# Ledger of designs, part 63: designed miniproteins, single chains, continued (5)

Each design is a single chain, and the fold is of that chain. pLDDT is the mean over its residues in the fold that is shown.

## One batch from the design tools (miniprotein)

Design m18178
Fold by ESMFold2-Fast:
Structure m18178 (fold): chain A 83 residues (1-83)
Amino acid sequence: SKDEGLKRAKEAYDKAQKLALEAETGGHSRDGALGAGVAAGLAGIAYGVGIVTGDGEWAAEQAEKAYEAALEAMKTGKFESVK
């Protein structure tokens, strides 16, 4: 449902923001921190689009993908592809 999708999108966005903050404060590589930050921004955009369009399931999928990209950037220390 829209409400469940938006809740999932918000949870993914919150997790991505937390990863970006940990990257900034934890002494991670610049590329890893940049990747996490960009991914958090993408998750936020997906959540916002979901609110405007009412497509909570799409917002959840995009925000969760962005969170996974943030995790990968943090893990590899690379900003090779975040999308």
Scores: mean pLDDT 75

Design m18179
Fold by ESMFold2-Fast:
Structure m18179 (fold): chain A 98 residues (1-98)
Amino acid sequence: EFQKQQEQVQEAYENMPEIEALELHAQLLTQQILKLLEKLGVPQEEIEKLKKLAEQLLEAIRNKDYEEAKKIAQEMVELLEEIAEKRKDEVEKVERES
């Protein structure tokens, strides 16, 4: 039973375009995030960092370097969290001064 489930998972990973789905989701998510950040007036330097990481992530996925892709994805998440935290602090400061 365990072997059959492992074979089904392996077949799903081989027959599902999961890598292509991940690449598509990463690309669409990146495009949406970058567009939102541009509209929110996030500094161009931070947008460029995200663009570089997104390109590296897509390349790692294409090369099937999943460990590298995971590391890059983590760096992107950390950068997005830093941007969100900075914006939250600015909003709170404006609310205190307003």
Scores: mean pLDDT 67

Design m18180
Fold by ESMFold2-Fast:
Structure m18180 (fold): chain A 99 residues (1-99)
Amino acid sequence: KAEELLEQLFDAILNNASREERLALFDELVAALPPSHPIARRAWVVLNVLERYILGLKEISDEVKALLPLHIRGAKSVLSPELWEKLEQVMEKVSKSVK
């Protein structure tokens, strides 16, 4: 289930799992998310930022940066409270590496 894969990915990021493990979880998550899925529709910018972070890329586009707060709020509408709390922790960690 996509939500379970998303939680596993968040835990892997927060626990500093290997890049290979984080990429494998990200690839499984994307494969589990058809374009019609609420998470794919509302959190696509968040997913893009997470991919770039996992790949070690330090820059995101100004367009993605401008849209990120809106998409973080959109993700809150489709995530459980527990998963949203983990997303906030993940994005805090990511913000120190990607900008």
Scores: mean pLDDT 77

Design m18181
Fold by ESMFold2-Fast:
Structure m18181 (fold): chain A 83 residues (1-83)
Amino acid sequence: SVSVYEGEVSANGGGPARAKVTVDQDANTTTIENLESGSKATITPAMKEPEEGEVLTITGPGTDSAGRPGPPRTYTVKVLKKL
């Protein structure tokens, strides 16, 4: 199953940006996407489905908005709601 959540991500000491958290239990992955920059980080395993207000920290391989690989990214995301 695949679950998608709206969140807020903080990066570089700036204000919170909108984020998307995807927990894919079939692929055994968790993906965080920064919706302002389009950058993503994906890790294994699929995490436990988060609760609203939960804060997640994820470090993993990242891509930019065009899917180009970049250096590992760390995201701290506050989960707001399930989509």
Scores: mean pLDDT 76

Design m18182
Fold by ESMFold2-Fast:
Structure m18182 (fold): chain A 81 residues (1-81)
Amino acid sequence: ALKKLEEIEKMVKEAKTLDELEKAGKEIIKLAMEHLPVTRAIGVSLRVIGAIFDARVTGDLEKAKKELLKIIKDIKKEIEA
């Protein structure tokens, strides 16, 4: 799980397009659904969807990247606990 999170973190950091960032977001949601309680997985999914939607509206890819990286950090803490 942690190794997959590190791979997804790299995908987020290296994303140059919204489509690439959306693919990374989908992987975050999948990992959350596999490893977190249902209510937490839903919360993570909504945060990811919101970040991607905001990037589509504003064009601010860097803001979306920062939010996805925060989400990854939160998931990592929960999996390690």
Scores: mean pLDDT 81

Design m18183
Fold by ESMFold2-Fast:
Structure m18183 (fold): chain A 70 residues (1-70)
Amino acid sequence: AVEQLEAELRRLGLSDEAIANVRLTVEDFGWTPEQLSSIVAQVRIARAMNAAGLREPGVSAPAFPRLDLP
């Protein structure tokens, strides 16, 4: 879950410090494994789109899906 997100972010060229901040943010927001899996899928899709030339690589991490409201 979180480890998969961290691996995908590392493949996008984020620093270890930025990845550690993402880990802390995940803990602060209390994301579930299902929500983390959705985020990983979004990162993979964004990476595939960038590889296909459909979207230029951004300076920041790709957009994440919003969390479900209670």
Scores: mean pLDDT 62

Design m18184
Fold by ESMFold2-Fast:
Structure m18184 (fold): chain A 63 residues (1-63)
Amino acid sequence: MVVPDKATVDALNAAAKALGGEVSQEAAGMAMSAGGLTSDQARALDEAGRRGLAELGLLIQEG
């Protein structure tokens, strides 16, 4: 992931932790170590974050 994407990942991580989502702890680890993780793990973080953001209403609706 590129630096600009990190801003989104950071927001997803914050949303996941705020709601205490299923993968909130893993989301935090993935977001901080995105470059060291597998693409599948990064994708899981994004998916969990989308749900967290939608429920929390932090940035966007999940649609």
Scores: mean pLDDT 51

Design m18185
Fold by ESMFold2-Fast:
Order: structure tokens, then sequence, then C-alpha cells
Structure m18185 (fold): chain A 110 residues (1-110)
């Protein structure tokens, strides 16, 4: 689980999101990719373009960092919903991101 971002960490995460949106995902380290994903998932509104970017971020990660990405999602949803993420096919990142965003948005409404 990532701790609450400091103002400096949030600025770095925002910059990582900008770099990824410019199509330069390959320039980002695994840690920067995870911070970019965390920033997008924790903002007030997740747009369709944000979901597409999250899929690209996930696909750019190795298998070990993809597990950390899933752990990050699990930290942002209720315990009862964790099986919904765990049961999803790892080869279908689009389905993973759609379900993750839905469950995270539900937690933000509590």
Amino acid sequence: SLPKLTEEEEKKAKKAVEIAREGKIEELSPVELLHAAYYILTKEEITEEDKELLVKLYKSLDKETQKKFRDLILGLISEENREKIASLDESKPEELIEEAVKLIEEEKKK
C-alpha cells in the first residue's frame, strides 16, 4: 500500500501522468508508473481517458509490478470487494481497470 502522497510526491505523480499521456510511458520507472496510477485512481473523477491510460500503464509493467498495481487497487476498495478483483483474468487488463474504477468510485461515495 502506498502512503498518502506528500505535496512533492503529488507533483511528481502529476508529472508522471503528463509524461504517460504524451506517449512516453517507456521513460517512466516502475515506481513512477505506480505513482501515476495511484494519482489517477485517487482523484475526484476518473474519466474515460484516465481508464485508457491506466490500461496502458498496467500493460507497461512487468509481472511483479503488476502484482503491486493490483495490491494498490485492493488498498483502495472494501475488503468484501477484493475477491472481485482477484477473480479477474490477468490477461484482460481492460476488464481489471473497469471493475477497479467502479469499486474505487463506490468507496469514494462512502
Scores: mean pLDDT 79

Design m18186
Fold by ESMFold2-Fast:
Structure m18186 (fold): chain A 68 residues (1-68)
Amino acid sequence: MEEIKKKIEELQKKLRELVDEHNATVARLQATGSAEDRARLDELTAEIKKVIDELNSLRAQLKKEEAA
């Protein structure tokens, strides 16, 4: 269980960093209309989704172990 909890904490930190970069990129894109910022936003959106999916999987595993 401790290993899963540590992994969740690491992914939560990564998610916060990605969300912060996503928000900064959105603000920059609205100001500039840059194709590079648009591409970066798409990359960040995909990465955020992957991290959320992994977090949900790990949380489900932790819940099963706590219920046992």
Scores: mean pLDDT 82

Design m18187
Fold by ESMFold2-Fast:
Structure m18187 (fold): chain A 100 residues (1-100)
Amino acid sequence: MTPEEKLAELARRLFGEDFDVSKATPEEIEALLDRLLEGAVEMYPDKKIITEDGKEVTLKELYERLKDMSLEERVRAFALVVKQLAGYELDPEELLELIK
């Protein structure tokens, strides 16, 4: 499954939406990632996520930190959340290629 197919499947599972990532602009893909993460925070605000440095934070705390993060850091945070909540392994570098 391509990164585009994984992202479309997540949008369908979380929001019941059909999203064609292959036809989306980079800005639309970034907006989709932000929306998917916002939806996860609304559903599971107190869900604990293990960060890359091994610290345990709530999904809400992680989301609040995104405002101070670079695009690369936000995409890595998204991939981390998706892996821990949905079991989907998304390569943050492949996701960045869709946005950059």
Scores: mean pLDDT 74

Design m18188
Fold by ESMFold2-Fast:
Structure m18188 (fold): chain A 75 residues (1-75)
Amino acid sequence: SSVIEEAIEEARRLAEENDGLVPEKRAIELVKRVADSKNDVLRYTGAVLRIIGLGLDNDGLIPEEELIELIKSLE
């Protein structure tokens, strides 16, 4: 869907500004946008928990490829 494609492109743009890493807050905002388009609260909750776990391992930064795969998983 166009929402998934737009979220992936925004994730890549954010990562370009921060050495391939996306701030946790921005990653959560992208995932929320995608999940809202799907009306899937449970998948949104799971994705947010995954982002929080990744952020804990990486000082609040989410690796670009992990975020893109997570966004694709919401399809």
Scores: mean pLDDT 81

Design m18189
Fold by ESMFold2-Fast:
Structure m18189 (fold): chain A 112 residues (1-112)
Amino acid sequence: SIEEEFEKVASKLKELLKNPEDNEPVKILEEMQKLIELLEQDPSLIQKNRELLKEIARYYAKELEEYPEDKEVYEPVLVKLLKLLKQYDPELLEELLAELPVIAEIAKENNI
């Protein structure tokens, strides 16, 4: 089921995000892409996983501040996440845009 697949991906992503420096950014990005695809299939999972989505957004913000050259790689995945939040949890979107200036700039550039 979508819920079972989501729990597997979410658990793996939570472990990767505990020690992100010990993991290749591409592996974290692959799991984040899978998570977002599952959220697109079942948007009710967004409200149930607000803390994980905040952690994901904070990780991406830090990566973009440290490695701005990787913006083209991260932006498509971030834009999908931000559009999902705009539709299904606009309060969380507003919170993240207020906290994370680099994410706010990406949202603005993409009319989110």
Scores: mean pLDDT 86

Design m18190
Fold by ESMFold2-Fast:
Structure m18190 (fold): chain A 89 residues (1-89)
Amino acid sequence: GSRQQIVQDYLERLAALRAQAAAATTRDQQLAVLGQLDQLVRDMGQKLPDEQQTILTIATTEARRHPDLRPMVLAIIDALTAFLQSLLE
């Protein structure tokens, strides 16, 4: 269904952003990836309104656990990826 396509599209976008995050060696690059992740999380909450609270809870929980920017971004992406994959089962 269309919801399955939306979830698949976000999984692809998260995978692309993860590759960018892994390649981000400077603080400016890491901040740019964080900005893209913030926008993706907001957009995902709008397109998946039933999942919005869970998405926000995952992102904020991972952000609080990781004081360093690059590990924080990677952890948020990995946690959101696992959650979205669970929606396809």
Scores: mean pLDDT 87

Design m18191
Fold by ESMFold2-Fast:
Structure m18191 (fold): chain A 86 residues (1-86)
Amino acid sequence: DPLAEARAAAEARRAAAGGTGPPGIFEVIEAAIALGYSPETLGEILRRELAEIYAELGRPPPTDEQIEGYREVIADRLGIDVSVIA
């Protein structure tokens, strides 16, 4: 499961840096990129992670516009082209 693998990698990176608690969306996507997933798989990881975060917060599922907004912000923050996340 690509999302579970990305989360595990992000958790390991966070623990190695002395961090506690679950990794955030930026850490999960950064770990997934480091694992070499395709743009399509990275887009799937982003959509699934956001849906799960929203569900845990008791919020309605993220809209396509909200997902696109996260995709753009993550690309900008990580210094990558938005096309890296489909």
Scores: mean pLDDT 81

Design m18192
Fold by ESMFold2-Fast:
Structure m18192 (fold): chain A 67 residues (1-67)
Amino acid sequence: SEIAELEKLREILEERLAELEALGAALRATDPDSPASQARLALVDRMIADVRRQIAEVRARIEALLA
């Protein structure tokens, strides 16, 4: 089922989002002030935004298939 495949993808993406959010929190807790840490945090924030967009797209496609 296409819906089942999309739900599985959503689950994987949500797990990835949680990992990235935990990584961002750890970086902020241990070394927030260095330029290298700030650059890494900016990269993590971009990755979080990308994953959130992918989750929204998958959810929208599931909703369209259920309509």
Scores: mean pLDDT 88

Design m18193
Fold by ESMFold2-Fast:
Structure m18193 (fold): chain A 94 residues (1-94)
Amino acid sequence: SLTEKLLENMKKRLEEIGKKSGLTDEVQEIIDLLDKALQAIKNGDYETAIKYLREALEKLSKLGEKVKDNFDLQVEISVLEIGAAVLLTTLENK
């Protein structure tokens, strides 16, 4: 599905952010939450997926604060926050 493809793309972008920022542990926490959301979606458990996506969005916001002196990384994280918000809206309409 488009939702699953978007989640896989977000995980790949986060891996690159981790490499560029050195914030590997923080990035891995967010990737883990996206993996849990993806598994919940595959199981038709949209309430659990929404919970993990909301937690991921909160952690993305905190990650953005840690890279505030790097404009390119801030833009990449903002795109991921928009992606998470779009997915939340999509799942809430199921």
Scores: mean pLDDT 86

Design m18194
Fold by ESMFold2-Fast:
Structure m18194 (fold): chain A 115 residues (1-115)
Amino acid sequence: SSQKELLKSLEEEKQKEINEIAEKILEEFLKEAPELKELAEEVRKLIEQGNIVEAIDLLVAKAVDLLEQNTEKNKKYAELLEEAAKKLALISLAIRYYAEKNYKEAEEELEKARK
C-alpha cells in the first residue's frame, strides 16, 4: 500500500514514535475490551507492516459486526474500536504530512492521536 511506502520513507526514530503511539491506542482499548485481544494482535501486525489503512478497515468492520449482535457490551466495544480507528486515521494523515515535509501539521495530527 502507499502508506507502507510512506512510513518506510520516514526516519527510524519517527517510525518508532508512530509505532509507540499506535501501541498505546491498542493498549487503551484492550484495557476496556480484553476479549478483543486477537483482533488487537492482527491490527498490531498490520501497523508494524505499515498497512495502517487495512488496520483501520479491520477495526471498523469488527465494530459493524458487533453492532449487529445488539448487546450493551457490543455497543461499548464498537465505540472503543471506532475511537481507535479514528486515532489510527490521524496517524495515517501524519505519515503523509511527514512524507510531504509538512512537519508542523504532521506533529499536530500525532498529538491528536495521543489524546
Scores: mean pLDDT 83

Design m18195
Fold by ESMFold2-Fast:
Structure m18195 (fold): chain A 60 residues (1-60)
Amino acid sequence: MEELRRYTLELLREKGLPESLLDEALAFALGVRDALKLPDSMLPALVELYLDAEALTQRK
């Protein structure tokens, strides 16, 4: 879980997104994982999906 949190923080910094999105991105990834019973290996991809959507919104 700490690896996912650190990975998410690094992505936020690289994309120039506010670090306040960290908890939202993690909640999204964990929620989708639990709802769809996905393996933990999918968590980084779910975090990327959320942050990519946020980045697109902020560029408009």
Scores: mean pLDDT 78

Design m18196
Fold by ESMFold2-Fast:
Structure m18196 (fold): chain A 75 residues (1-75)
Amino acid sequence: MTPADIEAAIRRALTRQYLLQGHPAGEAVALAERLMADPAASLEALRALREQLAGDPRTHQSELDELDALIAYLE
């Protein structure tokens, strides 16, 4: 993946986390963009999303695989 692909994937995953927390789409995107300025906070948020999605791996396998790759990249 290019660095731009990785950045876009991180933004999508963080936006997904805020959507799952009940934030509206516009707010979720804005929160994800702000969180991306802090790599440590972004890593923690990606791990939290992974734990939430791991509760139903049958429906979220592709998202879990992408999250595992993004977490490994930021470690």
Scores: mean pLDDT 78

Design m18197
Fold by ESMFold2-Fast:
Structure m18197 (fold): chain A 113 residues (1-113)
Amino acid sequence: SAKKREELLKLLEEAKEKLEKLIERTKETNPEIAKLAEEAKKKLEELIENLKAGKATPQEVLQKLGEVQKLVDEVIEKAREANDVETLEEAVEVQELVSKGMAIAREMELEEQ
């Protein structure tokens, strides 16, 4: 579905923008969080490019978003340990966007049947 692809792309672009803000804020205060967020952003950028090029299957989208989710979960854990409420809130918002993206990808996989 072209409509589901557009909705997925919008969610991934929003997640990328939130990660960019999180990276900028944490670069000097918590470089370890910034590094994890930068890895997650890079994986999202690669996925966005592959989706726009028609190169990503729903299964590949799910796999890559699973990898992003693991990195974001690590950011959430480290933000909790650092008592960084602002970073925690932004990371949770990214987690919600990734989860919604995975739900759309699962629906796209079912439509291919």
Scores: mean pLDDT 88

Design m18198
Fold by ESMFold2-Fast:
Structure m18198 (fold): chain A 70 residues (1-70)
Amino acid sequence: AASEEVARALEENRELFDATIEAGLAASAPEELRALLARLERELARARAAGERGTEALLERQIAAIREAL
């Protein structure tokens, strides 16, 4: 299930995990998930610029999981 996949992907980042579950519970408000996506994409760009390979990989997985939920 899309929500289950998103929850698993975010398990390594608990704060983002909680935010994603909250957004998922408002399944009729995809704008909240899109806002979270926009934030994560900005964080991904920052991590790439900083050379934070581990953070980059985690953010890519989380972004992909949330996109699957949309």
Scores: mean pLDDT 68

Design m18199
Fold by ESMFold2-Fast:
Structure m18199 (fold): chain A 100 residues (1-100)
Amino acid sequence: SLSDEKKALAYVTRAKGLADIAKKLGDDAIKNGDAETVEQTKDQIEAILKEVEELAAKALESAAKNPSAYADINAEAKKVLDEIKATLDSVKAAYQKLKA
């Protein structure tokens, strides 16, 4: 239904917003942080990733009865998850370089 589609869109939009926050935190920590700050930021982004995964699951569940809406939400959820995972990988790589 239209209401379920709006719920799905709201969940994936929230997930995208969290991924954007994670990117800003990660980029700042990599540029300006010491090893402790980068480690703390890594832990924060891991927590944000868990919330993004939960929001993506809720979005897909809300779209489940409409195959077209489900396909669109699934594509966007995958993109958002790929973005936050890339951010986390960058922060992890920076932490390993600072530890060396």
Scores: mean pLDDT 88

Design m18200
Fold by ESMFold2-Fast:
Structure m18200 (fold): chain A 75 residues (1-75)
Amino acid sequence: EDIDTSKLTPEQKKLFKEFYDKFVELLGEAIRTGSKSLEEVKAEMKKIGDEIASKLTPEQKEIFQKALDKFIEEA
C-alpha cells in the first residue's frame, strides 16, 4: 500500500515482485522449519535487495529501499 509502482517499467515491476516473492518464501521457510532466524533472513534479503537496487534508476532505488526497509521491519 505504501509503494507507488505506477512509474516503474514492466522489467522493474518484475524485479520488485521477484524480490517480494523471494522474501516471503525465505520468511515462510524460516517459520516453517526453524532453520533460519529472522535476523538471518533479513541479512540475506538485504544482500539480494542491494543487487536488485543496482539495476534501478536512483529515483526507483529510493522507492525500492523504502519498501525494503519497511518490509524487513515488519518481518
Scores: mean pLDDT 69

Design m18201
Fold by ESMFold2-Fast:
Structure m18201 (fold): chain A 85 residues (1-85)
Amino acid sequence: SVSELQQLRDTLQSVLDNKDSYSNSEIRSLFETVLKKVLQISQDTGLQSDEFQRLIGDSIRRASQGDYVGAIELLIQAIDVLIQE
């Protein structure tokens, strides 16, 4: 739902705004948990625009490089695309 997507977005934004309150392992775990939920919502709704797929792909690539902050920024953008659809 849009409400669930908004809550996931708010959680990610809070992590970016309060980075000093989180360890690197907590940021990683939170990113992976939210990514899984976003992908599940995308699959359940069938919402898979080219823009969404590109943002998710870029987010996963950043995470694979250890850049979880950049990965979270891209995941927020992907969630914004789903909310607009």
Scores: mean pLDDT 85

Design m18202
Fold by ESMFold2-Fast:
Structure m18202 (fold): chain A 66 residues (1-66)
Amino acid sequence: MVEEGERMRSRLTDPQSQELVDKSIELFEKSQEASGKEKEELIRKGASLFSGGVILDVGEQIDREL
């Protein structure tokens, strides 16, 4: 999770995408210390920010080709 996030972070070209992925990594780290529903909520929030960051970076690359 964190290691994969860091690898993805290094491939991002958009600063906003990098910020979203950085926040997702922080949430995943916090989830490792949590349990039950709190852990699930942190993982869901982290996953949402991570996907959003990746989608934003890909979308901006497509827009730049236009």
Scores: mean pLDDT 69

Design m18203
Fold by ESMFold2-Fast:
Structure m18203 (fold): chain A 87 residues (1-87)
Amino acid sequence: SSEARKLLEEGRRLFEEGRYVDAAAYAVQAGTIALQEGDLELARESGILAVESAMRAMREHPEQVLQATGLAIAGIGLAFEVGLKEV
């Protein structure tokens, strides 16, 4: 959807700005919408961005580890659901 894609684009912009927790949150939201709409490719891309953003947040800002861990778990969950539907 245009909404999910816009959220993913904003997430990528935030990632490039070093705003990793915000990037992960936008990516999780994009992936959730994409998954509900059956856009498995967009959901997979969003899940990957969420995990990568959360991992960057943990590494660069250890004080954000709890919030970043929750977002990483959500991103992994999205990737798992997409993987199950693609096989």
Scores: mean pLDDT 85

Design m18204
Fold by ESMFold2-Fast:
Structure m18204 (fold): chain A 76 residues (1-76)
Amino acid sequence: SAAEEDRLGETALAIARYLAAHPGRAVSARELAEALGVSQATVRRALAFLEAGGAVVRQADGRYVAAPGVAEALAP
């Protein structure tokens, strides 16, 4: 639905900005859900979207980091 698409987009942007504010930090979906006040299911969908777009990289331990170009583009 449009509301789910809007929520996914808002969550993806919030995740990208959170990671840009914490350069080099690897975060779990649980940590992002807690920090952003969003469900882990929504965070996982947003992370899958960002990973498919090359905005985040999933590490071997299952944690995520911002791709270097995305962190630079969103930094002040």
Scores: mean pLDDT 77

Design m18205
Fold by ESMFold2-Fast:
Structure m18205 (fold): chain A 55 residues (1-55)
Amino acid sequence: SPLAREIDDLRGTLDLVRRALDEARRRGAPESKIADLEATADGLERDIRALEEQL
């Protein structure tokens, strides 16, 4: 279904953001960059949950 595809695409994006967050933390990136990546991951997790509730 189109909804299932959207959920899969968002999960893929979340995985990329989580990898970027882990790398930023390892490299000692600025706190603002870490916070932006954390906020992006949190937003994606909320969007995924909201879409899953429509199944």
Scores: mean pLDDT 88

Design m18206
Fold by ESMFold2-Fast:
Structure m18206 (fold): chain A 99 residues (1-99)
Amino acid sequence: ASEELIRLLEEALRSTDPAELLRLLEEARRLAPGVANSDIPRVLDLLGDILAKTTDPAVIRAIRDLAMALLRSSTDKENILRAIGLILDAIGKLLDLEL
């Protein structure tokens, strides 16, 4: 699951089409429960990079939802804190866009 999810997020990071980004993020979300704790930092880093490049509110919400799924599957304190940070960053960006 981790390898496929990372591949989907790397593909998402290269895309500039919000519809393709949303599709890739929804596909990645289905794989989130199977992500190994050791791979969660890389997944969160990729999501943060996608968040930094997007202004589409549906994409930002999908990133938030995927980060929340990773939070639920995380058993490591560091991964939990990183996931919470990304969720807060996504919420902050949605508020900044006044949507």
Scores: mean pLDDT 83

Design m18207
Fold by ESMFold2-Fast:
Structure m18207 (fold): chain A 103 residues (1-103)
Amino acid sequence: MEVEEAIEALRKGDPEAAWRLLEIALYGSEEEREKALRALDEALAKGDAHVEIALEVAVLLAKEEELPKFEELLERAKELGLETLTRRLEELIEAAKAFRKVI
């Protein structure tokens, strides 16, 4: 996974790039994860619908084993000071936990 290529593709409006950056943020190297998180936060702050949709689908449909990975992602976003991504991840993780309790 080439993080720089995914960032450029996202800036050009490629919806697949949003999903690729999420994968990098969850499973990439420490350096790649930081770059992906910053790119996702920047896109969300600009109102990028592709990143919003990717986060909603990924978090709400996450398996029980995958939810801790999103909680780790939230902690890393907080550490990096990425306010927009932090707020959105908190909202989605709370929604996912509530949804699972009902279903």
Scores: mean pLDDT 81

Design m18208
Fold by ESMFold2-Fast:
Structure m18208 (fold): chain A 81 residues (1-81)
Amino acid sequence: MEEIENLTAESEAEANQWLADTQAYLDKQVAEGKITPAEAERQLALAWTAAELRRIGDVLDFEIKKAKEEGLTWEEMAEKL
């Protein structure tokens, strides 16, 4: 339990940092007149979706590794996911 919580927390922290960096980058691009605020908002929404997918991927990789350690086959892993 704690291992999954630590992995999700670590993945979430990385995603949150990347989102913060992305928002700072987009804010700078808007301030410099390179993109519109609407374009920045669209790109931030896409970044948010990408961060969610990465987080889900990290959890999935952990669960697959755990299942393999328990002797589950790929078919059994797919059934449990």
Scores: mean pLDDT 71

Design m18209
Fold by ESMFold2-Fast:
Order: structure tokens, then C-alpha cells, then sequence
Structure m18209 (fold): chain A 65 residues (1-65)
């Protein structure tokens, strides 16, 4: 069975490639995303999209700026 945690991590990595200023880590049972150099508006949009995907998958996500 495909791990829902892995699916969320792949989604976050795709966002990292798209935005260029984002780091993704898996820590225990959650995905940790850190925005390093992303405009506030784009970061807010990406954060909401990531949180919605996490909720749909039932996986915890933690976002840092």
C-alpha cells in the first residue's frame, strides 16, 4: 500500500521544485516544510494547499517560515 505520508512528501517536493525556496523533510509521522525565500502571497497559497492535502490524506504537516 502506498504510504499517505510518502504521498504528501512527494506533493511537497513538487511544490519545492515549482517555487524554488522550500525545503521538505519527513520527521516521524509528519511532513515538515520550511519556506526559505518565497514571496508571502505565494507562501500563504502553498501553505493552504499543503494543509488541505495533508487533511485529505490524514497526515500531519508542520510549516515553518
Amino acid sequence: MVTKLTALAIYAVAKSIELGGLEVEIVGDKVVVTFKDVPKEEAEKAKRELEEQAKALGVEIEVHE
Scores: mean pLDDT 78

Design m18210
Fold by ESMFold2-Fast:
Structure m18210 (fold): chain A 88 residues (1-88)
Amino acid sequence: SEEEREEEELLKRVEERKKELLEEIGEPGSVKATAEEFREAAARLAAGESALDVAREFKERGLLNEELVERLAVAEVARELAAEEAKA
């Protein structure tokens, strides 16, 4: 179905984006991010910042972990897919 195809494309792009982020920034820390840090990251992506730029700054602050990298990848990919759909 169309819904299954869209979900598969989203998951594939998220995995590719996570790989790109990890290759560029290196291994994330094991620090547990708080709800405040997740909200800050989400707000910055909503404002148009790249997941890579947000990840780099959070790594410098010692706040980057695996869950945050995944959430950044998901949010940026979702933003890109929405923009592609709007252009089509």
Scores: mean pLDDT 77

Design m18211
Fold by ESMFold2-Fast:
Structure m18211 (fold): chain A 81 residues (1-81)
Amino acid sequence: TVEEAAEKARAAVEKHGLPDIADRVTEGVREIVEAKKTDPSKAASLATALVIDLVGYGLEQGKPDEAVAAAREVLAIVDEL
């Protein structure tokens, strides 16, 4: 479900030491999954924006590799839906 995907995405960013972005990521996952139902182009744009925000936050925290790993896991989660 959308909520299971959002929870997995939260766990992924927390696992990689990025807990403060978890709420942004869970909301982003919900928006992407909802957009995928009717507008694949909008879903792709939302996913791109989420990755940019996540990687940017990781750079700010000095954790770029962890942010990239978290972004890959989040994208894999939304691709399963």
Scores: mean pLDDT 84

